# Designed miniproteins, single chains, continued (3): the designs that were tried, part 88

Each design is a single chain, and the fold is of that chain. pLDDT is the mean over its residues in the fold that is shown.

## One batch from the design tools (miniprotein)

Design m11037
Fold by ESMFold2-Fast:
Structure m11037 (fold): chain A 83 residues (1-83)
Amino acid sequence: MLKEEAEKKTEEAIKKLKELVEKWGVKPRLVLKAHTKEDAEAAGIPAAFEEEEAMELEDLEEVIEYIRKYTPIRYLTLQKYKL
């Protein structure tokens, strides 16, 4: 189930991020790569991201929310075209 796998990978990433922040007191910096479904289909390249933005987020909650929102979209897109 793609939804369950995307959720699992997202939670694994969040768990590692929480451990890193709690253990080392690291200020998170998130590089967000995003693209629309239409752009991916037009290009025929699911991993071709049109937007790349480096975000310096000090609030762990904000970083987690971004990961939960965008990681499943990317994962599902990559899985669709992996074969």
Scores: mean pLDDT 53

Design m11038
Fold by ESMFold2-Fast:
Structure m11038 (fold): chain A 68 residues (1-68)
Amino acid sequence: MSLMEKTKKKIEEIVKENSDEKEMKARIRQLLMETANELSDQGKSLDEISKTVQELRDYAEELLKKHL
């Protein structure tokens, strides 16, 4: 499973397990930052990191709109 797929599942878990909108958003922001750091540590280019984080952010926003 790719890092992107693993992170998407973690986003789904955060949304499912948390009832507070502020807590969900804070945890998702932290997860995206951690994912960006992981990609950077793996030697991924800035363009690859930016693209991956943006796709994950868009995914999280879609889930939050459906859940909230």
Scores: mean pLDDT 80

Design m11039
Fold by ESMFold2-Fast:
Structure m11039 (fold): chain A 71 residues (1-71)
Amino acid sequence: SSAEEAARALEAEAEASKDPRERALLYGLAAGVYRLGAWLSEDPEERERFLARAAELDEKAAEAYKEAGIE
C-alpha cells in the first residue's frame, strides 16, 4: 500500500540519520503514516498490523528523543 511504502521510506531515512532529533521526528512521522493507513484500511488484519508497526515506531521515536535530551 502507498501508506506502507511511505512509512517504510521514512523509517529508512530515520535509520540512516546520525541526528537523534531527526531520527525521533522521522520515526514519529512514520508511525503517523501507519496510523493513517490503518484508519483507511478495510482489512482488519492489515489495520492491526499497521497499528502494531506504529507502536514499534513510537517506541523508537521515544528512545531517540531521550538520546536527543528531549523530554
Scores: mean pLDDT 86

Design m11040
Fold by ESMFold2-Fast:
Order: structure tokens, then sequence, then C-alpha cells
Structure m11040 (fold): chain A 84 residues (1-84)
């Protein structure tokens, strides 16, 4: 149904935005690790974020199988516009 496809597209957008946030947090921790040893709390946070990233990537892959190529292209354009 159109409503179901819209819900899947909105879910996909939310997961992609969450993944971008996790990637930024991991990139920050990786840069900090080059300058100093991470604290035990920062290392624990990194481990949790890496696990969440894997879970999100798996869910995104499942949604990509359910959405059309046109839906995927439109979502990618929406996300890129949000970066500007």
Amino acid sequence: SPARREALRRRYVRLKIQLEGIDKSLAYLDEEAKKRPLTPQEQATRDVLEKLKKSLENEIARLEQQLTPEDLAEVDREIEKRKK
C-alpha cells in the first residue's frame, strides 16, 4: 500500500540519519585516539556505537530490499540536502 511504502521510506530516512550521527561520533573518537589514550568510558562508548552501527547497517540493508530504486534515490537526495 502507499501508506506502508511511505512508512518504510520514513523508517529508512531515520535509520540513515542515525547512522550518520554514529559515524560522526566514531570519527571523533578515532581522531581523539590519535592524540591521546581513550578513557575506559570513551572506549566503552566506542564499543557500543560500533555494535549499534552493525545493527543499523543490517536493518538498512533489509529496508533497501523492500524499497524501489526510485525510493532509495529520493531518500539519498533528501539526506544530502540536509547536510547543506
Scores: mean pLDDT 86

Design m11041
Fold by ESMFold2-Fast:
Structure m11041 (fold): chain A 67 residues (1-67)
Amino acid sequence: SNRELGEKYKEKALEALEKGDGNAAAIYAGQASHYYREAGDDETAERLLQAAALAHRGDLEGARKAL
């Protein structure tokens, strides 16, 4: 389901943040956002897009807080 895919990619984003990989975290958080939006969870999708933007800029702590 879209929610299960969102959870999977959110988990991958968190793993990437733990490893210090902001680029991977941004990609996975962006994918998670897409699937949460498809599942009708717009609030979580918006937070995940914010996390992706923060991770892309190298703000890994900010990205983790947004997740």
Scores: mean pLDDT 89

Design m11042
Fold by ESMFold2-Fast:
Structure m11042 (fold): chain A 82 residues (1-82)
Amino acid sequence: MEKEREELFKKYAKLSLEHLGLAREAYLAGDVLGFYRHLLLAADYALKAEKIRKEKSESLIRSAEVARAVATAVLAALAAAA
């Protein structure tokens, strides 16, 4: 059980980092919508990894919403600065 949880944690952590890289590539390509989508997917996978590390994740649901709101706010700030 614990070993399977560690494998899932590694998988979601890897996917989160991969989508952060894809977000950067989309930004450099001028694909603002792709940047947005990959950024949100990266946040989603990071939250799934966090959930695996904690047995009970009631607080992580709130953290998921906050992280998503922060990601969208950061994107809006970057768009305003550009």
Scores: mean pLDDT 73

Design m11043
Fold by ESMFold2-Fast:
Structure m11043 (fold): chain A 73 residues (1-73)
Amino acid sequence: DKESQIDELAREVYEAGVKKAGLSEEKASEVAGEVKKMALEGASPEEIKEFLLKAGIKEEDAEKLAKKVEEIL
């Protein structure tokens, strides 16, 4: 279901934050939680991409994650 896909999206955000962006586990968890909240509230792929870039996620990863949001909708 869509909720399970959003949970997987949040996990991918966390992994991109820790493994690729060099964020702490605490910060990556915070960013992943906010993305989950945004997706559940109906935020657009563009809004989520902008948030991820502002949070320090690399552009390539933010673009890939935003495309996944389009697939969930």
Scores: mean pLDDT 83

Design m11044
Fold by ESMFold2-Fast:
Structure m11044 (fold): chain A 68 residues (1-68)
Amino acid sequence: MSESELVDEALRAISEERLDEALELFKKLTDRRSQRLVLGMARKAAEEHGNRPEFLEFVEEMERLLAE
């Protein structure tokens, strides 16, 4: 699967609230720009869903992975 396909699948998983699947797809990303794009969309999704705890935890986990 290409980086672009991983990004597209991660964004779809976020929009469908499949956060565990989105996180696994995020872990497969190797390009920092792709990682930042998906993280940015995850933050927007969290805001759109009223900052529910599961979305905030998801964003925090992605930020931790990006820092590694």
Scores: mean pLDDT 82

Design m11045
Fold by ESMFold2-Fast:
Structure m11045 (fold): chain A 97 residues (1-97)
Amino acid sequence: MEELLEEIKRLLHELGLSLPSGVEASELPKLSPEEFLELLEEYRERVKADWEASKERYEASKEKEEAVKEAKELYETLINNPEEALRRIRELLESEL
């Protein structure tokens, strides 16, 4: 069961999607293995259709999430080593300009 949940998380991470609404971790142990596999297959088909329909929104969301992570790393570097952080920010500004 835990291996299937990990596989779902990996697939969702690669697609930039979250677990389906209404599926809580506490509910997963109550499902039979067959019911869980059927739910997973239905979800995979739904995710594929939704991903193709919202491909541009998916890519925009992923870029925003990555930018937030990079901004947090730059902020931590700014606190620990301000000169290096300023140099990286300058390079980013030059690339945007």
Scores: mean pLDDT 53

Design m11046
Fold by ESMFold2-Fast:
Structure m11046 (fold): chain A 57 residues (1-57)
Amino acid sequence: SKERQELLREIGRKLRAIGESFQAYLDALKEGKSLEEAQKISVEEGKRAGSDVGFVL
């Protein structure tokens, strides 16, 4: 149904945003950034991808 498709789309979008946030966190750590800076980058990327969630909940 339309309602089910919309729900799945929203869930998918949120999960993708969380994944992008997590990847940005890992990439920042691999580049030698501090934990604080990596968390900040993760939060900013999460917001850009459509989530207010970074790797500080």
Scores: mean pLDDT 74

Design m11047
Fold by ESMFold2-Fast:
Structure m11047 (fold): chain A 105 residues (1-105)
Amino acid sequence: AEIEINLEYESGEDAASYAYSAALYALDLAKKLGGSNVEIKIEGELSLEDAEEIAESIEHAAKVLGAEKVEVEIEELPGGTKIYVKVYFKEGATLKVNIKVKRPL
């Protein structure tokens, strides 16, 4: 089975923290749903440095939760970055999570 969850955050001054928190929630949810594989897409007004830090933190959290493999891809865009993280657990369905971080105004 495939489950898709879309999360949108309007971030003021701390887009990185919002994106990271949303990703951690998605990983925890996937683990509670029986260790489903997780595909996380994060897009927003994030610097490349913030995106790399978020991706490393997500990979670390996924490994702590028992992931067998984590794949990370970061794409730099004119207005921010896009992060792709695919987390593989031993068994289960795939959970797809899309996280968009926007600044209001």
Scores: mean pLDDT 73

Design m11048
Fold by ESMFold2-Fast:
Parts: structure tokens; C-alpha cells; sequence
Structure m11048 (fold): chain A 68 residues (1-68)
């Protein structure tokens, strides 16, 4: 796993936990980490992740907001 892929996974974990627990600090941390990762790496990491489709959709929405 590349350092950028690991950073993307760490960002997704922070966003997931933040959204599930309504923790704004974790959501902000996850968004900040995502902003430092190239969009292609984020998309690749999310695409290969074996996660719940509903959670994946929420993460894709947050990525869209950060990368827009």
C-alpha cells in the first residue's frame, strides 16, 4: 500500500466514525486528510474497498465536497 493510499484509508475511517458518532472534529480531520490526497488515489482506494454501499455513498459525497 502506498503512503497516499494509507492516508486515504485513514481519512475514510475518520469520516466514517465522525458521521456515525456525529463527531464534527473527526469529520473535519477526515476532510483535511482527503484534501491532501490526489483525487485519483482517493477514487482508486474507495473503489477497491469492501465496505457497505450506503457508507461508500456517504464517503463519495464527502469526497465530492472536498475535491470540488
Amino acid sequence: MSPEEKKAEDAFLALYLGLENNDQTLIDQGKALLSTVPEEVVEKTLAKAKIDPEIKAKLEEEVRKVKA
Scores: mean pLDDT 77

Design m11049
Fold by ESMFold2-Fast:
Structure m11049 (fold): chain A 56 residues (1-56)
Amino acid sequence: SSGRAALQAYHDALRLVAAGASAEEAIAHARDFLEANGVPADLIERVVAHLEAELG
């Protein structure tokens, strides 16, 4: 489901930053994953906004 994909992308992005990736790299990775999984654009933007607020 879109919600499950969004949650996975969010947690994977946080893990990437914890492992040394930049916030921009982690967010780009999350966006690509969500687009590839057919997640609606409005939900993608919500996940990205949450990541931007949390990662700086």
Scores: mean pLDDT 86

Design m11050
Fold by ESMFold2-Fast:
Structure m11050 (fold): chain A 50 residues (1-50)
Amino acid sequence: SLKVGDKVKFTYEGKKGEGTIISVDENNAKVVAKFEDGTVKIVTVPLSKL
């Protein structure tokens, strides 16, 4: 099960991202993510993609 503090890998808008879950809901997680281009963003990702 995914929880706050877990490290995850995913694809967002065609780019590979990796980061830490900071919030989790029934269907989505908020992740502080670093992308392959070096940008850092908070993104919302469906749990089905984690």
Scores: mean pLDDT 81

Design m11051
Fold by ESMFold2-Fast:
Structure m11051 (fold): chain A 79 residues (1-79)
Amino acid sequence: MDEEVEAIETSLRLAFATPGSTTENVIRLLEAQADMARRRGLDDTAKALERTAKKVRENPDLTVEEVIKIFREELERER
């Protein structure tokens, strides 16, 4: 697995495990990770993260495993 993908998944798991963390905090994390990925030239990863953030905003009841699955699926689509 790409080290970058593992870092993103770890950050998502920590955000969901943090007491008082909201769906808006998860969306902000995804948007921040997308900005960082874009600055590093990882455009496909950035687009996948942006699309994942949009899907989380549309369905705030998603579990961390569902969010990670969506991110992986969106990343595969950017190939």
Scores: mean pLDDT 79

Design m11052
Fold by ESMFold2-Fast:
Structure m11052 (fold): chain A 68 residues (1-68)
Amino acid sequence: SSSDTDVTVMTSNNDNNTSTVNTMHTLSTTDPDMYGNMVDDYTNGVNSSHDSSVDSDNTVTDVVSDDV
C-alpha cells in the first residue's frame, strides 16, 4: 500500500489506551494480586455507569436474524 495513514490512525487512536494497557500489563506480571484488584475496580466502574442507564428503547428481534 502507498498510504501509511492506517498506521498513524491506529497509533493516534490508541494513545490514551496504550498507557493504561501498558500499566495493567506490567501489574499483571509484577503483582497479579494488584492486577486483579485493578481489573475489579475497572469492571465495577464500567458496569456501574452502564447499569444505571441500560437503554433498549429500540428492541430489535434481529439478534438471531432468522428472517421471514
Scores: mean pLDDT 48

Design m11053
Fold by ESMFold2-Fast:
Structure m11053 (fold): chain A 67 residues (1-67)
Amino acid sequence: MEKYEESTRKAQEAVKAAKENPEKGLELMREAIKEGDLPAFTAGAIALLENPEYRKEAVELAKKAVE
């Protein structure tokens, strides 16, 4: 349950990374999927979808996460 506070922080970091450094945003998104951190993944995915250059990657990662 303590991990939910960490997940909220990671979600905010993913959004900031997607805006300022999209490549790191993608890596954080991949790590969130691997760790099952859905809040961080969702926040990062939404931010990356607003960036047309990374929209395709974000969609493909989202599909992989839900299969």
Scores: mean pLDDT 70

Design m11054
Fold by ESMFold2-Fast:
Structure m11054 (fold): chain A 91 residues (1-91)
Amino acid sequence: DAALEAVSREGLRLVIEAARAEDPEEARALAEEAARLVVEAYVEALRAQGREVSEEEYEELLRRTTERLLALVEALRADPAALAAAEAAVA
């Protein structure tokens, strides 16, 4: 699962950057980029298992993942200790 681990680490780095961004539009763009990376890796893993992923399923996964990552960005912004711990985890 090295590919999912690498994508999770990169996705978390983008989420940390989003939490530290002063511009809300920049934070949203970074969270959306992180969601895309995570969803693309997940869909690739599903297809490798012989599972079919439709365009509608992809869009729903992307929407839900973006929503979850935006919530994580808000949580990290509200808790500086959690943000520092997340930064240590990706170092």
Scores: mean pLDDT 82

Design m11055
Fold by ESMFold2-Fast:
Structure m11055 (fold): chain A 94 residues (1-94)
Amino acid sequence: SNREEALELLKKAIELLEKAIEELKKGDRLGAEILAGLAGIYVGIALLLAPEDEEVREAAELIGEAIEAILKGDIEKAEEKLEEAREKIEELEE
């Protein structure tokens, strides 16, 4: 289903953002910004696949907040938002 495909793309975005957080911890801000940008592309494609799915949109918004936190260097907020996004996706796959 379009939902299942969208959720797979959002999970790929989460993996990229977890790598971005590791780059921030190493002091590689440019690497983190590139990974966050790639994650944003996956989020955008997921929303195109399931544009009327409010629950997919809610998961995407949490990932978007994690992207914003990474771009601001706020590691704690980024980790919090990624955990919330992962939990939301797991609920939607049940």
Scores: mean pLDDT 88

Design m11056
Fold by ESMFold2-Fast:
Structure m11056 (fold): chain A 57 residues (1-57)
Amino acid sequence: MGEGLILSETEVRVSPSDKVLKIAYLGDGLAAGVDPETGEGALVTGDIGERGPAQLI
């Protein structure tokens, strides 16, 4: 799907568009992301709560 960077416990930045999704932690390095402008969702994996790489599913 895509690459991202976890910015905080509630935000991920998506490459290459540089969009910021709001995230809700689901457990086990998994979070539900949503675009606050469109309401479109994505599944996000990574070290939620730490700044670092993420994968969008």
Scores: mean pLDDT 75

Design m11057
Fold by ESMFold2-Fast:
Structure m11057 (fold): chain A 82 residues (1-82)
Amino acid sequence: SKEEILALLEETIKKLEEAKKNKDYETFLKIVQETGKKIHELLGLPVQEFKQPKQELSEEEFERYADTVIALLKKYKEEVEK
């Protein structure tokens, strides 16, 4: 349902922001993988924007990647709320 998707997105955004704050690259990537899978299962649509990086990122590169992923999820949440 729409409410289930919104709850998933809100919780995921919160967890991603916490992982970013802690510089926890491994946990951040696991959350991204799990979120993409759940969105695919709930909507039947692949979320290609949540692609995993091909190489280990520096802290600066990780912060940039994390900001991009979080921004995409926030944008997706706004679209689902409309």
Scores: mean pLDDT 71

Design m11058
Fold by ESMFold2-Fast:
Structure m11058 (fold): chain A 82 residues (1-82)
Amino acid sequence: DIEEIKKKKLENLEKSTKELLEKYKDDEYMQAVINYMLEKLKELIKNNASSDELVDLSSSINQTFATLKKNGDYESLKKLFK
């Protein structure tokens, strides 16, 4: 059932996001990035994005997250998903 797969993906995403938010609890900037990432991934899951699309986006976000952590450019992340 595709809806059960979506539910599990959303639950896993929310769990991972909570763990990241706890890790970066003292970094408001990183918390904003993580929350933005969660919202975009939820939107893709709701719109029946393929597993490959979700993996590609997650990889891009992780790479962008690493770059933002180094350079501090949060606005570049927002622009990537618009």
Scores: mean pLDDT 65

Design m11059
Fold by ESMFold2-Fast:
Structure m11059 (fold): chain A 73 residues (1-73)
Amino acid sequence: SAKEEAEKKKMEKELLRAIAEILGKSVGAVKKYLKENKKTIKDLRIELARKGETASVLRIIGREFDLELERKK
């Protein structure tokens, strides 16, 4: 429903901001990475779960964000 979609969008924005903060990136940079790689916030969560959510893993993913943005520049 429309109410559930609005709630979902709010949750996605909150999660996106938290991920951006953890990675030391802007929300815009995270959004660009997801768009360039045709990934969703859900896909990113699955990747984090698969690799284990440690500071080291998050740092590696942050580096991948930088490399993707640099390649698309």
Scores: mean pLDDT 63

Design m11060
Fold by ESMFold2-Fast:
Structure m11060 (fold): chain A 85 residues (1-85)
Amino acid sequence: SPLEAERRRLAAELQELMSKPEYTKEDIEKIKEVLSRLREVTDRLAQRLAEENPAYAAAFKAATDQVLDDINERIEKIEKELEKQ
């Protein structure tokens, strides 16, 4: 589906951005943008999955939200360190 293709593309972009040895303020901004887009696409996928299997959709969304929240927390810590420099 187009949504699944977009999710895979965004996930690959996030992995590439996060593989850098050093982050600039521009890199942090780009990562935050990709995380926001991933959350939106995941929410739309979960809504479609919920029509066939609500329990599976809820589990999928919860698991994905947890991963994205963990990455966001890590990025916010890096952003604070960059703001001090």
Scores: mean pLDDT 84

Design m11061
Fold by ESMFold2-Fast:
Structure m11061 (fold): chain A 87 residues (1-87)
Amino acid sequence: SADDEARRLADSLVALLRREAAELAKTVRTPEEAEQVLAQIRAQADAALASLRAQYPDISEAVWAEIEARFAALLAEIERELRAVAA
């Protein structure tokens, strides 16, 4: 179903963003660099969500809410990790 396909793509995108953030975190030395990386990851997450909405316009609102919540949770996790590295 479209719901299942959207969830599967969202899972892959979340995993990809998490791996990318982990690699970028290795280069972070200052709070300013942490904020730059966080801004980059936020922009990528926003673009990924926009692409998902465009590709799956007919999926249920419940599935959209689940996907949005998962991306929000990922961004909060990445923010905590980046700020901890820069501390």
Scores: mean pLDDT 87

Design m11062
Fold by ESMFold2-Fast:
Structure m11062 (fold): chain A 101 residues (1-101)
Amino acid sequence: KVETILELLKEMEKIFEKRGDENAVKLIRKAIEQVKGKTPEEAVEILRKMVEEMKADPNVSDDAKAAMETFARVAELIAEGKITPEQARQALKAIEEMLDK
């Protein structure tokens, strides 16, 4: 569901904003704007493109690259209806925990 993907993408924006990763935040904000009004499948493709843009940018942290690649996979599971919104939120908490270790 696009609303769940957008909700969690905004939480990822807050996480990286608090970490001071301005380059990751810029790409996440761009993806947030692009995801609005799209299908779940289109949202996943937008997130995959964002991850590739992050990987190409040496100023984006390796933590942000890894976390957002994992997030794009979670978004794919949401789009496919394979996980619930609650499971998706739990996955985001696991990503946040990974960043703190």
Scores: mean pLDDT 84

Design m11063
Fold by ESMFold2-Fast:
Structure m11063 (fold): chain A 62 residues (1-62)
Amino acid sequence: MLSPEEWRESIRTLARQLSGRLSPDELERLLQGLIDHYESLGLDENAEIVREVLDETLEELR
């Protein structure tokens, strides 16, 4: 399993790759789905990291 730092960097890389192909609304929907998925598995730390990356990515796209 990835460390929290490795997981955060992986999600940042994914968000950057997707931000070039998806609208901000589509990116938010996709990452929110990922947050909901990890929360449903009880992986709250993984879900929180995805939420943090979503917030920083949307701020960059504003």
Scores: mean pLDDT 80

Design m11064
Fold by ESMFold2-Fast:
Structure m11064 (fold): chain A 70 residues (1-70)
Amino acid sequence: EKIKKEIENLKKKAEEYRKQAADHESTMRALAAALPPEQDHLVARHGNLAQQYRDKAEEYEKKAKELEKK
């Protein structure tokens, strides 16, 4: 069942990206609470990374769903 293994690999990739997004989101929130406003660029950087990883996770989740329909 090659398709089943491909679906599992795509879901694993999506899960990895979701974890990366959560880590950056958590770091962003921690920095926002701890850092002075002068360092907002660090908060924004982690926020942008979290969004990028969420987008990648969503892409892999969609690919897995498409394979499940076959």
Scores: mean pLDDT 81

Design m11065
Fold by ESMFold2-Fast:
Structure m11065 (fold): chain A 68 residues (1-68)
Amino acid sequence: VAADQEFLGRLVDEAERRLREGGVPEEEIEKTVRKARQEALKAIRQGDRERAREVVERAVEEAIEKQK
């Protein structure tokens, strides 16, 4: 449990940093991170940390693309 929470925390922290650097508004960052966290948690529950990372990466890319 602790290890999974720590892994999620690192993914979320990195995602927030990338979104902020990409010029995404704070409200949109919070919304994007919240949704990505939920999807990543599902993957972690299935033992798939690679998928959890992929889901977060995709959410970040989509949010930054939307800002163009």
Scores: mean pLDDT 80

Design m11066
Fold by ESMFold2-Fast:
Structure m11066 (fold): chain A 71 residues (1-71)
Amino acid sequence: MKEETRKELRERIERNKATALELIKEAKEKDEKNKASSELVARFVGLVLRLLDAEDAEAVVKEIRELIEKI
C-alpha cells in the first residue's frame, strides 16, 4: 500500500476505534448483550490496525477471519 493511503486508513480506523470504545462504555451501563457486541467491534478495529502495521499480515488476517466466523 502507498504510505499516504496507509496513513489515511489508520486515521479513519482510529476514529472508528474511538466510536467502538464509546459503544463499550454505553453498553456497560445498559446490558450484557450490548457489551458483548461492542467488545467484538473494538477487537475487530484493533485487529485491522495491527494488519496495517504488521510485518506478517497472514497471522493477523487469520485472527480477523476467525473473529468474523464467530459473528
Scores: mean pLDDT 68

Design m11067
Fold by ESMFold2-Fast:
Parts: structure tokens; C-alpha cells; sequence
Structure m11067 (fold): chain A 70 residues (1-70)
């Protein structure tokens, strides 16, 4: 799945709003919720890939956006 520049910017902004700790990470479970709110459904394969990037159940927002735009 490929994000448009507009969708990528929205996902990054939404991810930063969900980053309550200010450490640049969000819960992996929050990624599909954000994508759904944007009208961008993630495939199970993309979710598994994002889970592989997770540390302690959290994924870097910039890494998640990069994974969905590649």
C-alpha cells in the first residue's frame, strides 16, 4: 500500500498527537486505528511488518510512516 504525501503528513501528525510521552513512539495497536480514521485500511502483512519494528509494543512514528510510503 502506498500513501500519498498528504496521507503521509496526516499519519505523521496523528502519530505525534498520540505520542503522549514525547519519545517519538506510539503503541503498535494505535497505528491501524489512525490509518482507519484516515480511510487507509492496513493489510495484515503491513500490520505484521509494523509489529516487527516495535520495541516494547511501541513503534517509531517516522519508521511507521516510512514503512507505509515505501
Amino acid sequence: MKLTPEEAAKLRAAGRLLDTDGDGTIPVSAVPVVAEAMGLPLTPEQLAFLESLAKDGRVDVDAAVAALTA
Scores: mean pLDDT 71

Design m11068
Fold by ESMFold2-Fast:
Structure m11068 (fold): chain A 68 residues (1-68)
Amino acid sequence: SMMDEVIELIKEVAKVREEKGVSAGLDYAIEWVLKNKPSKEAAELIEKGVRMLVAGVPVEEVIKEIRE
């Protein structure tokens, strides 16, 4: 589902950010959006999740917030 794809992306962005830094995490998210061309709804959820990750919110809390 769209939600499952968004959650999987957020998990991967968080992993890349932890391993390679915030810029690499952001680049990963941007590249995914350019390749997959998500719906407006999915893109808005991705933006929200990435903003929360950049602000230091734990991945589990980001996933919970996105599901709502």
Scores: mean pLDDT 85

Design m11069
Fold by ESMFold2-Fast:
Structure m11069 (fold): chain A 90 residues (1-90)
Amino acid sequence: MDRAAARAEILRLLEEMAKVLGLSEEEIAEALAELERAFDEDADGTLAELAKFADSAEKGEKALAEHKASEEEKKVAKLYVEMGEVARRT
């Protein structure tokens, strides 16, 4: 995946995660702006940090499934895994 496609997909996943968490439209816009700024300042470093979450989030998702976590927590964990996998493929 090229960097532009990866950036767009990661931003989409972050927006979906924020909606699951019940954030307001303003809070979602601020979160997206912060991530876009991180990509603008250091795209490679931002992708590397997000890729680190792929392994950690997958372990977290499994732990949440075993510990009767809320449906919201499970959805957030899944979105973190997907976001990290997109970063890892770039």
Scores: mean pLDDT 73

Design m11070
Fold by ESMFold2-Fast:
Structure m11070 (fold): chain A 57 residues (1-57)
Amino acid sequence: AMSGEEVLARGRAGARAGDSGGAAEAVAWHYSIQRGLDGAEAERLAREARRQARAND
């Protein structure tokens, strides 16, 4: 969904700023919760953000 894509984009921005997949995960999780997503979906998007940040190469 568009919300999920926005969360993943924010996570990726966090990864670039922090230079780590953990930063992407943390940013995506907190942003999801702030956007009103439930904890399970926030966790899923956070893990996906971390995976995408790490999968670049």
Scores: mean pLDDT 65

Design m11071
Fold by ESMFold2-Fast:
Structure m11071 (fold): chain A 101 residues (1-101)
Amino acid sequence: SAAEVVAGGPAAVREAMERLVERAKDPDAAARLAAVREATAIVLELLRNPDEALFEAAREPVRRIIEIGLKDPDPEVRAAAVELEMQLGVLELQRAVLRVT
């Protein structure tokens, strides 16, 4: 589950996200859709558990999943990638707000 990945710490988040980058390239559209949706579930779990190291572990692989998904021939995969991009934006805003200035 997304909660178990996040509970595993930054290394677990990075490993899970790198696997999802590879699944986002799968020949099966259903597998690509599932990968993008799983990435969204992890980002939503990161929003519930604010942590700079967890955020940094997810940031670059999530951006790669978004880039792949937005160019996907399947409109459902593209729609899921838009949702992921929106949730990453919320996560980046949350990180900015939680920093002490």
Scores: mean pLDDT 88

Design m11072
Fold by ESMFold2-Fast:
Structure m11072 (fold): chain A 66 residues (1-66)
Amino acid sequence: KKELLELFRKIMKSKEGLEKVLEILKSLGIYPSSEEVTLENVLEAIDKALSDEKKAEELLKKLKAL
């Protein structure tokens, strides 16, 4: 779980990577809890999604497709 969060953080370090991750999250119905789209809010949404086994599997699948 922590390794996946670190990988997402690394990808989102670039503007293009952040946009790609947002598209993946949107396709899975995962949205940041804040109206402000920040790296921290996106990571928080990912962390919550990784607590759900089905969402974690979908995130891993989408991440491998990047």
Scores: mean pLDDT 73

Design m11073
Fold by ESMFold2-Fast:
Structure m11073 (fold): chain A 104 residues (1-104)
Amino acid sequence: SAEDLFANAYLAYRLGLYKQAKKWAEKVIKEYPDSPYVGLAYVILGEAYLIEGKKKEAAKWFYRALVHYEEQLKKWLSDETINYYKELADKYLTPEEKAEVEKE
């Protein structure tokens, strides 16, 4: 299920298995695109890239999550966490890079 795949992604992330976390998150996005976990899967991708030091790539994934799934994310994440992702997107992305994500 989407929940089981997301649980695997989150557990892998918590264990420092960032490559596995990204693979499980990508499966949620591909196989269950209409599930309530897709926005969270985008967030796991962003968090994994962030811990790997890939700040701009992380910011793009967080911005994708916010553009397409902000209302879904608000059901699971605090306003403080949502704002943190917005601040990372503003810090690391140009207006042109944001526009490219918004066109997806």
Scores: mean pLDDT 88

